# Designs tried in a protein design run: designed miniproteins, single chains. Part 40

Each design is a single chain, and the fold is of that chain. pLDDT is the mean over its residues in the fold that is shown.

## One batch from the design tools (miniprotein)

Design m1377
Fold by ESMFold2-Fast:
Structure m1377 (fold): chain A 77 residues (1-77)
Amino acid sequence: SLAAARAAVEALIEETLKKMEGASVEEMDEIAKEFSKQLKAIVDANPDLPADRAAGLSIRAVGAVTEAILKAKKAEK
């Protein structure tokens, strides 16, 4: 369902952001690759989702992770 897919995506975002706390730029790249694989798995597990809804969830998730990376880079530790 859309609700289950959304919950899974939000949980993935939260876990990914926690992993990025204190991570180096190189570690963030590895975390982002793992995140992309997990996001694809969530979408693939929900084939009954309309394409526009699946795309919306992916855009939301990628946007949140990208914002976190940009904020980390601006903070410069």
Scores: mean pLDDT 78

Design m1378
Fold by ESMFold2-Fast:
Structure m1378 (fold): chain A 94 residues (1-94)
Amino acid sequence: ATAVRVILRVVAEDRAAAEAGARRLAELLAAQPGTVAVFAGPVSETEGLVVAVFESEAAYQAFMATAYPAVRDAVLAVPGVTDVAVEEVTAFPA
């Protein structure tokens, strides 16, 4: 089987906004079909990272095609969040 790990970066005006944005992103990713693990954590005073693992390439592709635009918009709506970006996508044996 092949799983997909996605690393997303949240950029914000301050630490509280970065933490709120990363938490919101993690919540929305955990709700996606085929998501098996989600972790969120700080990178700097203005950046958070969220790591999501999808059970398959098909689950990841479906998320990107059908849900990601709305997820990105919801995270950008968090006060003080300035950007949300996909930093890394890695397929690996699982």
Scores: mean pLDDT 87

Design m1379
Fold by ESMFold2-Fast:
Structure m1379 (fold): chain A 99 residues (1-99)
Amino acid sequence: SVDKERRALLEEARRALEAGDLQAAYQYVLDVLILERLTGPLSEEQRAELRELLARLGFSEEEIEAILAGEPEAEQELARRAFSPVIDAALEKQKKRLE
């Protein structure tokens, strides 16, 4: 069920955060938001848990509300953090080709 998948992703995000794997935590949170967009709104309990995870990831209350409201710029910043190592690797590869 979709609810089971949402709960699993939120649990994986929490485990990643507890393990200090911030990249994985950002990615699982992003996956929850994508799944909400595709399958309909999160429950109030799931939204509360997502707020807590975003706060632990260092987002301000204003940023969290913008992300949960589906604001494109706020979601883009979350995605940028989730994909930061891939972006950094791509930039280093381009730099080596130009130097």
Scores: mean pLDDT 78

Design m1380
Fold by ESMFold2-Fast:
Structure m1380 (fold): chain A 63 residues (1-63)
Amino acid sequence: SGAAKFQALLDAKMAEIEKDLKENGDTVTAKSLAEQRKFIAFEIEAKEKGWTQQQRIEALRNR
């Protein structure tokens, strides 16, 4: 399903980001990972909806 694909992509991206942060010696906190997850979730959703760069900017600024 679309939800299963979304979750798999989100989890894969988050695992990659966490790995990169740890390899670079950055301090990883649950709070920072949660904020990053929200951003990645928005990016995946925007791509699935076919949003242009301009539409993404408008969605973020015109709440």
Scores: mean pLDDT 74

Design m1381
Fold by ESMFold2-Fast:
Parts: C-alpha cells; sequence; structure tokens
Structure m1381 (fold): chain A 76 residues (1-76)
C-alpha cells in the first residue's frame, strides 16, 4: 500500500506541473478514487479510475500510471 501511495503522489505532482489547474484537480480526484478502490479490493472501480486517468494522461504520466496499476494488482 505504501508503494501505491508513493506512486500516486508522484503522479499528482507530475499532473500539477504539466496540466492546467482544472485537469490537475480532476487527476487528483481520480487518483483518490483509484486508491480507495484498491483499499476496498474493488477491481472494477480501480480499472474505471485507471481508464479515466489514462484518457487525461501525457505519455510520461502513463508510465507512472502503469507502475501504479502494477503495484495495485500486487496489493489486491
Amino acid sequence: MEEIKKLAEELKKLAEETLSEEKAKEVNRLIDEFIEAAERGDVRALLEAAAKLASIATPEMKKLLQELLDAANRYI
């Protein structure tokens, strides 16, 4: 879980640095939904949040998102 939170914070920081304020806020919301889904073991909600994140993400963000998804799959 600690690895998931670490990767999530890195992704939030990258979003704040690269995206508009509105898009960064949306990314932060989706990352929070992703973490909550992982903590619940809700695979459907986790994949739904990941798909929405991927639609907003830059190529660099997609790299971190894949690492985050891999970490969540090991946790669940």
Scores: mean pLDDT 82

Design m1382
Fold by ESMFold2-Fast:
Structure m1382 (fold): chain A 80 residues (1-80)
Amino acid sequence: SEREMLRELIAAEIRVAGLEFEVELKKKNGQPIDQAAIDAEIAQLRAIVERLKATGDPELIRAADRIEERIERIRALVAS
């Protein structure tokens, strides 16, 4: 349902924000990053993104695109 997809979106936004914060903080403090753990979390977020896009709802597709953009920024930061 639309309500279920909106709740999934909110959960994904919280998770991506937490991942951004963790990676930024670890990079700032020179702490090691577990690439495999980050990749696993990104894979779960991508699964949610694909479900949101599959709805065909333009609002959910735009929100999913924003999450994908944030994932790519996290990947770039981890690779640096």
Scores: mean pLDDT 87

Design m1383
Fold by ESMFold2-Fast:
Structure m1383 (fold): chain A 77 residues (1-77)
Amino acid sequence: MSKEEVLEELKQRIKDAIDNLKEGESALIRVPEELRTVEAGRELLDYASKLANEKDLVLLPVLDEHGAVGQILIMKL
């Protein structure tokens, strides 16, 4: 798969997780190695934050030592 296809698939997984979270639930989304860059992480966080805010969800990115997003924790309180 191209890097762009992997990014699109991950965005869809984030959207599906956000749409399906119930009160008190959390989803941990792992970022594939090929998307663990600062640029891809920023795009993923911008996308996820917009969707999470529309649903009153808490979003917690887990950054590696280089500032790339390795995991995104999404919680519905």
Scores: mean pLDDT 82

Design m1384
Fold by ESMFold2-Fast:
Structure m1384 (fold): chain A 62 residues (1-62)
Amino acid sequence: LREIAERIARETGLSVEQALAIVEGVASGDNSPAVRLLLSGEATAEQITAAGRLAKRLLAEA
């Protein structure tokens, strides 16, 4: 998961920790980390959408 998160962080501009939270959320079916980042203003809707799509793709390929 961390390697996937590092790649997402590089491609979206999120931190590795933010990307890891989104990847773990996608893997477990929990969108709470993505919602929290959006509501706190730590990430844009565009960054979260891109990170979620990339996480789903990379998890399916792993």
Scores: mean pLDDT 79

Design m1385
Fold by ESMFold2-Fast:
Structure m1385 (fold): chain A 62 residues (1-62)
Amino acid sequence: SSESERLRKEIRELWERFKAGEISLQEFRDRLAEIYRRTPPEDRSIVLREIGRVLDEYMASL
């Protein structure tokens, strides 16, 4: 859906801000949780997949 595309973009933009040092790890985590909470049920699997992808990238950078 258009909504899932917007939410995925929001997650990627949040990841870019975290990588740039603009937000703390705590803020990054809290904002990801907020995005998930406001995600419609029908879009949750797509949003979780994008969150998982971002977290995998983060862990690979450690």
Scores: mean pLDDT 85

Design m1386
Fold by ESMFold2-Fast:
Structure m1386 (fold): chain A 96 residues (1-96)
Amino acid sequence: DREWLEEVVKNKEGLQGLLALSLLNALEELGVETIEEAIKKLEEQGLLEEARRIRAAYRAIELLTKGASFEEVLKLFRELGEFSMAEQLEEQYKSL
C-alpha cells in the first residue's frame, strides 16, 4: 500500500492526494506497510476511532480512483459516522 499511496500523492492533487498523504503519515507513525496492518494495530491498542478514520480514508481514495465525486466521499464519511472528518475534509478542500 505504501508504494501505491506514494504514487497517488505524486500524481494527484486535491482531495485524493490529501487523503493519500494522511494515510502515508499513519503508516509511517505506526511503522507498517499496509492499511490492513495499520487498522489492526490501532484496534489492538484500543484506538477504534483512529482505526475507523484510516478505513474511511482508504475507502474514499478507492472511490475517487473509480471516478466518484467529492460529494459521494463526504456522504461515505457521514454514513460511517465520521462527521468530524467530513467537516474537516470539506474545510481543507476549500483551502486547496
Scores: mean pLDDT 73

Design m1387
Fold by ESMFold2-Fast:
Structure m1387 (fold): chain A 119 residues (1-119)
Amino acid sequence: MKLKYNEEDQKLVDQVLDLLNSLSKDQQIQLFQILAQRHQALADRYLALADAEPDSQRRAYYLGLAFLHRLRAQAYKHAAELIREDRPYEEVIEELRLAGMSPQEILDELQAALAELKA
């Protein structure tokens, strides 16, 4: 499917694509693997918080966050596989969008992970 974004979101998507195109294929894969690992660690942490939480509303909140981060970890892991298979970036961005990520969130997370990759 073609990406449907408003003009502001499309500019953010273009910045994501520019960032990815500035990196080697191996660096792109490593970047997405770093993000997948971070979201998995957050999912595991929120699951532990939920297990220890006696309040049902707060437990439900932590379970929701755990599920969201697990979904995002799977999306980044799959994005790394799409890059490895030389799939178009449109499929990579769509994978992250389906995991509930805005273009701004994707750009911010990629920039943060890239700073660690260059450290």
Scores: mean pLDDT 85

Design m1388
Fold by ESMFold2-Fast:
Structure m1388 (fold): chain A 94 residues (1-94)
Amino acid sequence: SAEEARIRELITLLELLGKDVEELVKQGASAEEIVKEAEKMLASIKKHFPEAAERMDELAKEMRELVEKGASAEEIAKAFLERIREFISELRAQ
């Protein structure tokens, strides 16, 4: 269905977003650089999937709070990937 296709598209974008964050860590990006890029990607997802806006805002807020607390790039990436995995699992259960 169109709804199932839309959920699949959202899952694909979330998986790509996770890979982009992993690549940034491998390239030696700072915690701040990772959070800024994640915020841009989450904002892009919100524009295309308004139904995910609240979840994207919660993720952006959590990432910003982690960098303010002095979390490392690796810690931020791990937390982000765990949240993305949780959201993907919830979307697949629908």
Scores: mean pLDDT 87

Design m1389
Fold by ESMFold2-Fast:
Structure m1389 (fold): chain A 87 residues (1-87)
Amino acid sequence: EEEKKLLEEFVEFMRKSGLSEEEIKEALELYEKLKPRLGAKGAIAYVMALLLGVPEERALRLGELVANNRLEEVDRLLAELAAERAA
């Protein structure tokens, strides 16, 4: 299934990024908590954004845009976040 493959890739990404088993567990618990609201892709995007140091309100907005397939708005928000990180 698409969701199962995405979740497996997300866990592998976290392990390769050097996260501890406890940090991975916390990230998965957050994913499960937000999945009913954001869907699998939106919840993954939200948790990934938090792991990259994005503020919670911006990470939640990113997850909501991904959940609603608002790809143009996702691209804009990612560009804004990249500019803020570079500053």
Scores: mean pLDDT 79

Design m1390
Fold by ESMFold2-Fast:
Structure m1390 (fold): chain A 107 residues (1-107)
Amino acid sequence: ANAAERRAARIALIEKEVKEAKLSKEEIIEAMRRVAETLRRLGEETGNEELLRLAEEIEALIERDPGTAEALYEIALLVARGQRILAEASDHPRAAEAIAQADELLA
């Protein structure tokens, strides 16, 4: 399967999960805003440009007003990137496991 087929399959799975969880688009957008604010604050405090760029990408996604399933797919990728950045900056014993999980989700 090509990248477009893999993306469509992942979006379809997220769409099923959204229906089962009864998540609203408004709740998802509000959660995205909170994550962006936290990442921006942390990036400014630490000088981590990757966290600042991640916050900007989340804000751009919100402004684009994507469909619920597409928004969740894109957010999952951004969250995985954030987890990898934080894990790489951490002496935590689970850092390697977190990086591996993020890389698998981003693949």
Scores: mean pLDDT 66

Design m1391
Fold by ESMFold2-Fast:
Structure m1391 (fold): chain A 85 residues (1-85)
Amino acid sequence: KKKELIEKAIELAKKGLESEDAGEALENARKAYELLNEADEEAAKKAVEKAQKLAKGETDDLEIAKNAAKGILEEAEKKLKELEK
């Protein structure tokens, strides 16, 4: 179900944000993106755009990965709220 995919994407994005390793943070963000894209392609596209804005000027791999996870989390949470109406 769409809602279950989005809830799983939120869980993985939160794990990416809490990660202390750039590779682990990026892997969790990637998996979260894949689930969000499967549930809603437009929400996933907006998440990428938001992640790019958050990562602007950042040069640390861990912070770039965390910003990607944050962008996915924000769009996934917004979409989940829309589905609960």
Scores: mean pLDDT 80

Design m1392
Fold by ESMFold2-Fast:
Structure m1392 (fold): chain A 91 residues (1-91)
Amino acid sequence: SIAEKIEELLEKLRELVPNLTDESVANAKKLVKKLVEEKKEEALKLLLWEGEQQLKIAELLKEGKEEEARELAEKLQPEVDELAPKAAALA
């Protein structure tokens, strides 16, 4: 399921991103469960896409490609900033 793919991405991100707290991962998992309960399939697809992009950034950082990771993060930031209020409104 999409929810299972998001939870797998969160676990991979937890391993690669030292600044990801157990609390932030737990909160993300709670949001995923809420979206499944409310049948918010489009929001789940959006979270999966965001998770995949964050994983790419984390993998670039692990490889020492800090410049490429920063460029990708900068390109994604406007999308995240636009989508975060919409996600909050859905919560």
Scores: mean pLDDT 72

Design m1393
Fold by ESMFold2-Fast:
Structure m1393 (fold): chain A 119 residues (1-119)
Amino acid sequence: YKELIEKLRELAEKGASLEEILETLKKLIKDDEVLHRIVSEAVKLAQLKLIDELDSKGDKKAQEILREINNEIGPLIQSFLDSLVEAAKDVPLTPEEKEIVEEVAKALVAYVKKKIKEK
């Protein structure tokens, strides 16, 4: 746990690529169903955080760029999820998995914000 959380925080701080984030998760989470559940929930949380922040700022240009980024990375994320065993929908996240979801979402948010600034 601690190693994964620390690595995710480091990835968020440096604005690591989507590929680095997903590869780190794949290396440290050995259960495909847990990995699928974490990535799926983290993507939803990251999208919610990004939409809320950009809406609060009224930055319509950044919102348009976010849509372009979502169209570019969405298929990559879906391909990654499709490569894993799908998590059972009736299995709730553990408190530890929820903490990992939060840190993954932060890393994804940092990556997307970096891409918005580079455009």
Scores: mean pLDDT 79

Design m1394
Fold by ESMFold2-Fast:
Structure m1394 (fold): chain A 86 residues (1-86)
Amino acid sequence: MTKEQLDQELLDLGRTLVESSEEEAKAGNTSAFTMVVFGAGVIADLDPSERKEALQKLLDVEKAMADKGVHEEENKKAIEELEKKL
């Protein structure tokens, strides 16, 4: 597999993970949250044109998780770091 093929497959995977898991993560599902974190991170790393949108979706999910009391301290720190990058 070429680097370009691998990068494209990772991007497609990242997009699928965000799309399939965003709603459940916002509902407080920690496994779905992990999928959104991974997917948004892959998109932000491999596609600069989608970076802001991917990080914004991650920020929205982390705020929703913190509002539900799920890993509140960790999510608060992650929110502050993401807001610096946006």
Scores: mean pLDDT 77

Design m1395
Fold by ESMFold2-Fast:
Structure m1395 (fold): chain A 80 residues (1-80)
Amino acid sequence: MEKIREIILESAKENGIELSEELVEQLTEFFYRNKEVILNSKDPELAMAPAIGMLVEAGVELEKAKAFVKKVREKLEELE
C-alpha cells in the first residue's frame, strides 16, 4: 500500500497535478485492488478508466489524467 501511495504522489508531481489527500487515498486503493488487472491488461487505458474518471471529476484535464495513469502503471511494473 505505502509504495503505491508514493508512486501516486511522484506521478502527480511529474505531471504537475495537485491531488487532495482524499483523492490520493482513492487512487491508491484503486491501483492496489486492480494492480494485476492493470498490469496484465491488453488495454491498460481501459483498465485504468475509473482512475482517469476520478481525476477528471476532480478537475484534472483528460490528457494529463491519461499521462498520470500511464506513469503510475510504468512505476507499478517496476515493483516486485
Scores: mean pLDDT 82

Design m1396
Fold by ESMFold2-Fast:
Structure m1396 (fold): chain A 94 residues (1-94)
Amino acid sequence: SVEELLLELEIQLGLADMARALNMPELAEKYEKEALEIAEKLLENPEETIPKLKAFSERSGQDVKKLFEEVKKIAERLGRKDLVEKLEEFLSKL
């Protein structure tokens, strides 16, 4: 489900942040790459995903737009230009 993928995305981003805090850059990059794969799945059907993410954000108080802005920064740093363009379009609709 969209909510399960969103939770997995948050977990991978949290693990990446923890790995960087521990000076483990290779492990951080592994978690960041896994986060980008989860984000790509969420971006496959934006017409279905965006309304569900908005509903979840309103219900939970979670800032999903900020989360995807962080994903975009990771995609930029890792050279994932195609994903950056998809994320920019996705964020414009979110």
Scores: mean pLDDT 87

Design m1397
Fold by ESMFold2-Fast:
Structure m1397 (fold): chain A 55 residues (1-55)
Amino acid sequence: MILEATRSNTETVKEQDPEIGTEALEKGDALLEKGDIQGATMVLAQGSGKAIARL
């Protein structure tokens, strides 16, 4: 459920604003590479909120 919610939010952001979605995915991947799973999840969630605020 938690992972699925994070994935859904990222997909929604990318569909509404591909640039914001891509930026969140890139930052998330970089954090995952460093082993910061919690940080990656937070970045993806923030990207979703950013796209909504722009609407």
Scores: mean pLDDT 65

Design m1398
Fold by ESMFold2-Fast:
Structure m1398 (fold): chain A 55 residues (1-55)
Amino acid sequence: MERIVRALELLRTGEKTVEEIAKEVGYDSVEQFEADFRAAVGATPEEVREGALER
């Protein structure tokens, strides 16, 4: 799976922090992960972790 798609799945499970997810999907920089995620998804990982997990 694409790194961003896998990160989105991990955020939706609610089990990991943004930092843990960034490392899990292969990013060395949380800042780079957040930028790429925002560009691809339209929301920050923090927003998805807090908002989308309660769907």
Scores: mean pLDDT 72

Design m1399
Fold by ESMFold2-Fast:
Parts: structure tokens; C-alpha cells; sequence
Structure m1399 (fold): chain A 95 residues (1-95)
């Protein structure tokens, strides 16, 4: 479900912030990207847009609070990916 995917993304994002290993941060970021990809394939457009809105808001908040440049970069990149996907989906629904 969208709620389960969002809870897992939050858990992984917090682990990125907590980790002291750059390689682990990158693996965690890849897992978040996979979850977003799975959501794209499994959720209805309306549920997916709502999920992406929540993901963007959460990841941008963590990015802003992060003192680790690597964590901030990864969180920002994931948020940017989610923003672009949301933008594309909204455009498709308007046509």
C-alpha cells in the first residue's frame, strides 16, 4: 500500500542520515529509488501523486536538517526525482 511504501521510505531516509558510511548511504538511497519505482508500477495515479507529494516534503525536510553533505545530496537527489515524476504524472492527467 501507499502508506507502507511511505513508512519504509521514511525508515530508509532516517538510516541515510544516521549512517557514517558513504557506501551504505548510497545503497539506502538506491533502495528508496526502487520503492518509488515499485509505487509507480503498482499504485493508481491519484495514490501515486499523493505518495510522491508526501515523499518530496519529507525528504526536503531531512535534507534541510542534515549536517552531512553526502546525506543532503542523496536526499535532495531523491526528492528531485520524485518531484519530476509527480510533474510528469500531473501533466498526463490534464490531457
Amino acid sequence: SAEEIFEEIKRLAEEIVASTDDEEKERLAEEIAKLISEAYKTLDDEELIELLDKVVEYLRELEARSTDPRAALLLGSLAGMAEMLRWVLKKELEK
Scores: mean pLDDT 85

Design m1400
Fold by ESMFold2-Fast:
Structure m1400 (fold): chain A 93 residues (1-93)
Amino acid sequence: DEEKVLKLLEEILELAKKLKNEDAKEALIVGARKIKEAVKSKAYEAAKEGAEKMLEIAREKASKEDQEQIVPLLEETIKLLEKLLEEEKKKKE
């Protein structure tokens, strides 16, 4: 489900552009782009770490209204990246 993760990251990027908090907006735009490239290069551990950092920033800096929209997408992205990491580890075993 790499395609599903990439679609979620596009949705996160579009929502990030509409965030009221400037620091959260900039961090999540840059973060979403970096995570998207990491996913495309199969760097799922780095992608997961990036998504977890984005979730932290969203919870700390975004407004409650913006958090209600973006936090669920970030949580779903992290869950899918966990599954991709498990599949990658299984191939190495």
Scores: mean pLDDT 83

Design m1401
Fold by ESMFold2-Fast:
Structure m1401 (fold): chain A 90 residues (1-90)
Amino acid sequence: SLIEEAERLLKRAEELLKDPSQIPVAVLTLAVIKTVLDRNLPKADPETQARLEELKKRVDELMEKANKLIKEHEDQITADLRARLAERLA
């Protein structure tokens, strides 16, 4: 079922987020899940719609977590580059 497939992919995305090298793959996985959920929401009965909206909320929460992790790595990379440039200019 769509719900079972979405749950499986969400669990995979959560596991991918544990590895910094896999964060981009996790983001792409979450984007695919969101697209599939958005496409199927208008076609679903009210009970299924409620379950799809709950899954969409979980996707949004994981996307926000992924974005924070990306920002943390970007900030660290920026700090390292600034330090290296300062050393070369001194």
Scores: mean pLDDT 81

Design m1402
Fold by ESMFold2-Fast:
Structure m1402 (fold): chain A 71 residues (1-71)
Amino acid sequence: SSSAAIHAILQRLGDLRARALAIPDPAAREEALKVVAEAEQRVFSAKSVEEMEATVDEAERRIDEIEARAK
């Protein structure tokens, strides 16, 4: 159902925010939090569940890259 899909998207956004907050480097953390904030705004403005999923997929990819280089 669309309700279950939206719930999953909100859980994934929450997980990404937790990951961003856990980054020990302040500059990388700030960059990651900006990615999450942008994704939250895009999900809020999305016209479909597919658009929400694509937004979170892109944010997850960007957070993965930030975490990899912030080591």
Scores: mean pLDDT 87

Design m1403
Fold by ESMFold2-Fast:
Structure m1403 (fold): chain A 67 residues (1-67)
Amino acid sequence: MEELREKAREALKQFGIPEPKSEDEMREAALKYLEKLTGAKLSDEAIEQIKSMSFEEIARFLAGLAG
């Protein structure tokens, strides 16, 4: 699980997003990361989905997007 957080932090760093220190910060970082990847505003459905995820699920999601 810690390895997923490390991958997530590196992905965020590449886009200039500050390293999250809490679950709420991780959710905000994930939203910003997706907006940068898609180049567009996220849908309300996508935002709600991310907000409903645990910090571990968000870390896996970001790590998966990063590679």
Scores: mean pLDDT 71

Design m1404
Fold by ESMFold2-Fast:
Structure m1404 (fold): chain A 113 residues (1-113)
Amino acid sequence: GLREELIKLLRELTDKAGIDLKDEFIEKVVDNILKEINPEVLKSLDLITLKKVLILSFFKTIKSENLEVLPSGIIKYGDKEFILSEDATEEEIVEFLKKVAEELKKELEPYLK
């Protein structure tokens, strides 16, 4: 079903980025997406847009007072800002994920295997 497909896609993206997430956290990210976005809308998205939604929702699910995720693809962490382009390729999405995850490594520790 859609939930299993989203779990698989998020796992594949984080694996490509060298991030080994706990299964429970991947499931939490996907469950949050399914609560916030209509499943019919998710099914209508192209694969690249769906991958962007997954990555932004991943960071949004991390609880930190210093972390803000904006719908436009902007992530603010302390005094740092990271921008995911609307025209980003899959490779650029994975590079963005790697870069932001490295900066957030302490925030990510509770969610890693």
Scores: mean pLDDT 86

Design m1405
Fold by ESMFold2-Fast:
Structure m1405 (fold): chain A 107 residues (1-107)
Amino acid sequence: PVPSLKTQQLLLAEAEALGDPATVARVRELLEQGDLVGALVELIRGKLAAGKLEEALRDAETLVTYYETVGDKEALARFYRVLADVYEALGKTEEAAAYRAKAAALE
């Protein structure tokens, strides 16, 4: 499924606001491939790399909740991994380990 033009524009604008051309290029490539989940994961990782830890946490938690509701196990595994990376960056090693285990259990 190709994301809507409006969704693509919003995600690219957020990536551009991070000031990292590599993140922008990767988000654009994933959107062109129709990989919305990949684009969202890459954007959250870009926020993490930029030190926007609270924003990355909020975005990752929101997407985990959404994809749990939808029942998309493949998307959930990817979001559990990025959420684990965010918790590790916050120094929450037990939560990071728990989410990595959740991701592994879905694969």
Scores: mean pLDDT 84

Design m1406
Fold by ESMFold2-Fast:
Structure m1406 (fold): chain A 87 residues (1-87)
Amino acid sequence: GESEELLKQKEEEAENFLSELSEKFEMSEEEKEKLKKLLLTYSKMVDLDTFKCVNEKTKEFLKNHKGSLTVEDFNKALFKAKEVCLE
């Protein structure tokens, strides 16, 4: 199992990533809440290094996205990021 400190680091990583996305893209409160739950759930399924890799690559795949960001747009970028980071 992961240490309590490691789980806290993953939660901080998820909150920081959500904050960065919210500053860059317009998101409804409903979309933000869905994305927060997605990130926190995913953070518990992977190690911290993988989680950081996936978040950074997701940002790269979203760099040219403009305007509103939906969970569907995010999931498409996340899927591509997982392919890079998990293999």
Scores: mean pLDDT 81

Design m1407
Fold by ESMFold2-Fast:
Structure m1407 (fold): chain A 56 residues (1-56)
Amino acid sequence: SEAERVIEEGEERLRNGQVTQEHVQRMSQVGEKEPDDEKSQRLHDLAYQGYLQLQR
C-alpha cells in the first residue's frame, strides 16, 4: 500500500539523516487519510520525528 511504502521510505530517510520538509508533509498527509489506525499512528510518529530532525 502507499502507507507502507511511505513508512518504509520515512524510516530510511530518518536513519540516514535525509529527511526534508516535503517528506514530513507527505507522511503527515498520508497518515491523515490512512484508515488503518496503526499505520496512521506510525506515519504521524515518523512525521513528528522528521520535524524534530529538521529543527537541528
Scores: mean pLDDT 83

Design m1408
Fold by ESMFold2-Fast:
Structure m1408 (fold): chain A 80 residues (1-80)
Amino acid sequence: GPLSAEQRAELEAREAELLARVAEAPDDRELVRRAQVEGLLLGMEVALAAGVDEAELLATLTPESRAALAEARAERAAAA
């Protein structure tokens, strides 16, 4: 696959950190939403690196998830 074993372990560690963060404050709607958006970005990075078509991936998302992903990508671009 396009990801090394080390890169895969790093991505799994990042996912575990997001899940732990949500578990610590499941009633914090803003924190949960932010973790979901980070998870979507991470999932998109993994899928695109694996050669999945971006348009096909976006078609599987809800309109709300697509909007959140677009906003997060814009924020990331502005921070870079």
Scores: mean pLDDT 72

Design m1409
Fold by ESMFold2-Fast:
Structure m1409 (fold): chain A 63 residues (1-63)
Amino acid sequence: VLPQGERAALVEAGKQALLSDKLTDGERTSLGQAIVDLENPDPNDPEKTQKSVDFLKQTLAKL
């Protein structure tokens, strides 16, 4: 699990990545969902939050 500061930085990086023309429409939709999930994490679904973190990191690594 990411520290609070790292989670905020990851969300900001993800928002910048949404501005990239290198993403497909499907990747943009998934990235947008992951950002929303990280901004409003569901306390009853920590696995969903972790998957959003992993997806954001993988997407950023490709850019």
Scores: mean pLDDT 77

Design m1410
Fold by ESMFold2-Fast:
Structure m1410 (fold): chain A 81 residues (1-81)
Amino acid sequence: SPAELAQQAVEQIEKLKEATLKYVSSIKDPKERIKKLEEFLRELEAARDYLASVPGVTDEQLARVQAQIDEVRKRLEEEKA
């Protein structure tokens, strides 16, 4: 169902964020870490915008995706400091 697919997408985004941040932490070159975080942030923002367009996606599901975006953005700001 659309609701089950939306729930699976949110859970997959959360898992992908955890895996991506672990991978980024293994990259020795700071410029490559920044590049990977910027690429991933764009992917998460596109996923959020897509989910926001899907009928039946809840505000709670969108808030969960936004929390992933906020965490990646915070990590990106820390890497640029």
Scores: mean pLDDT 89

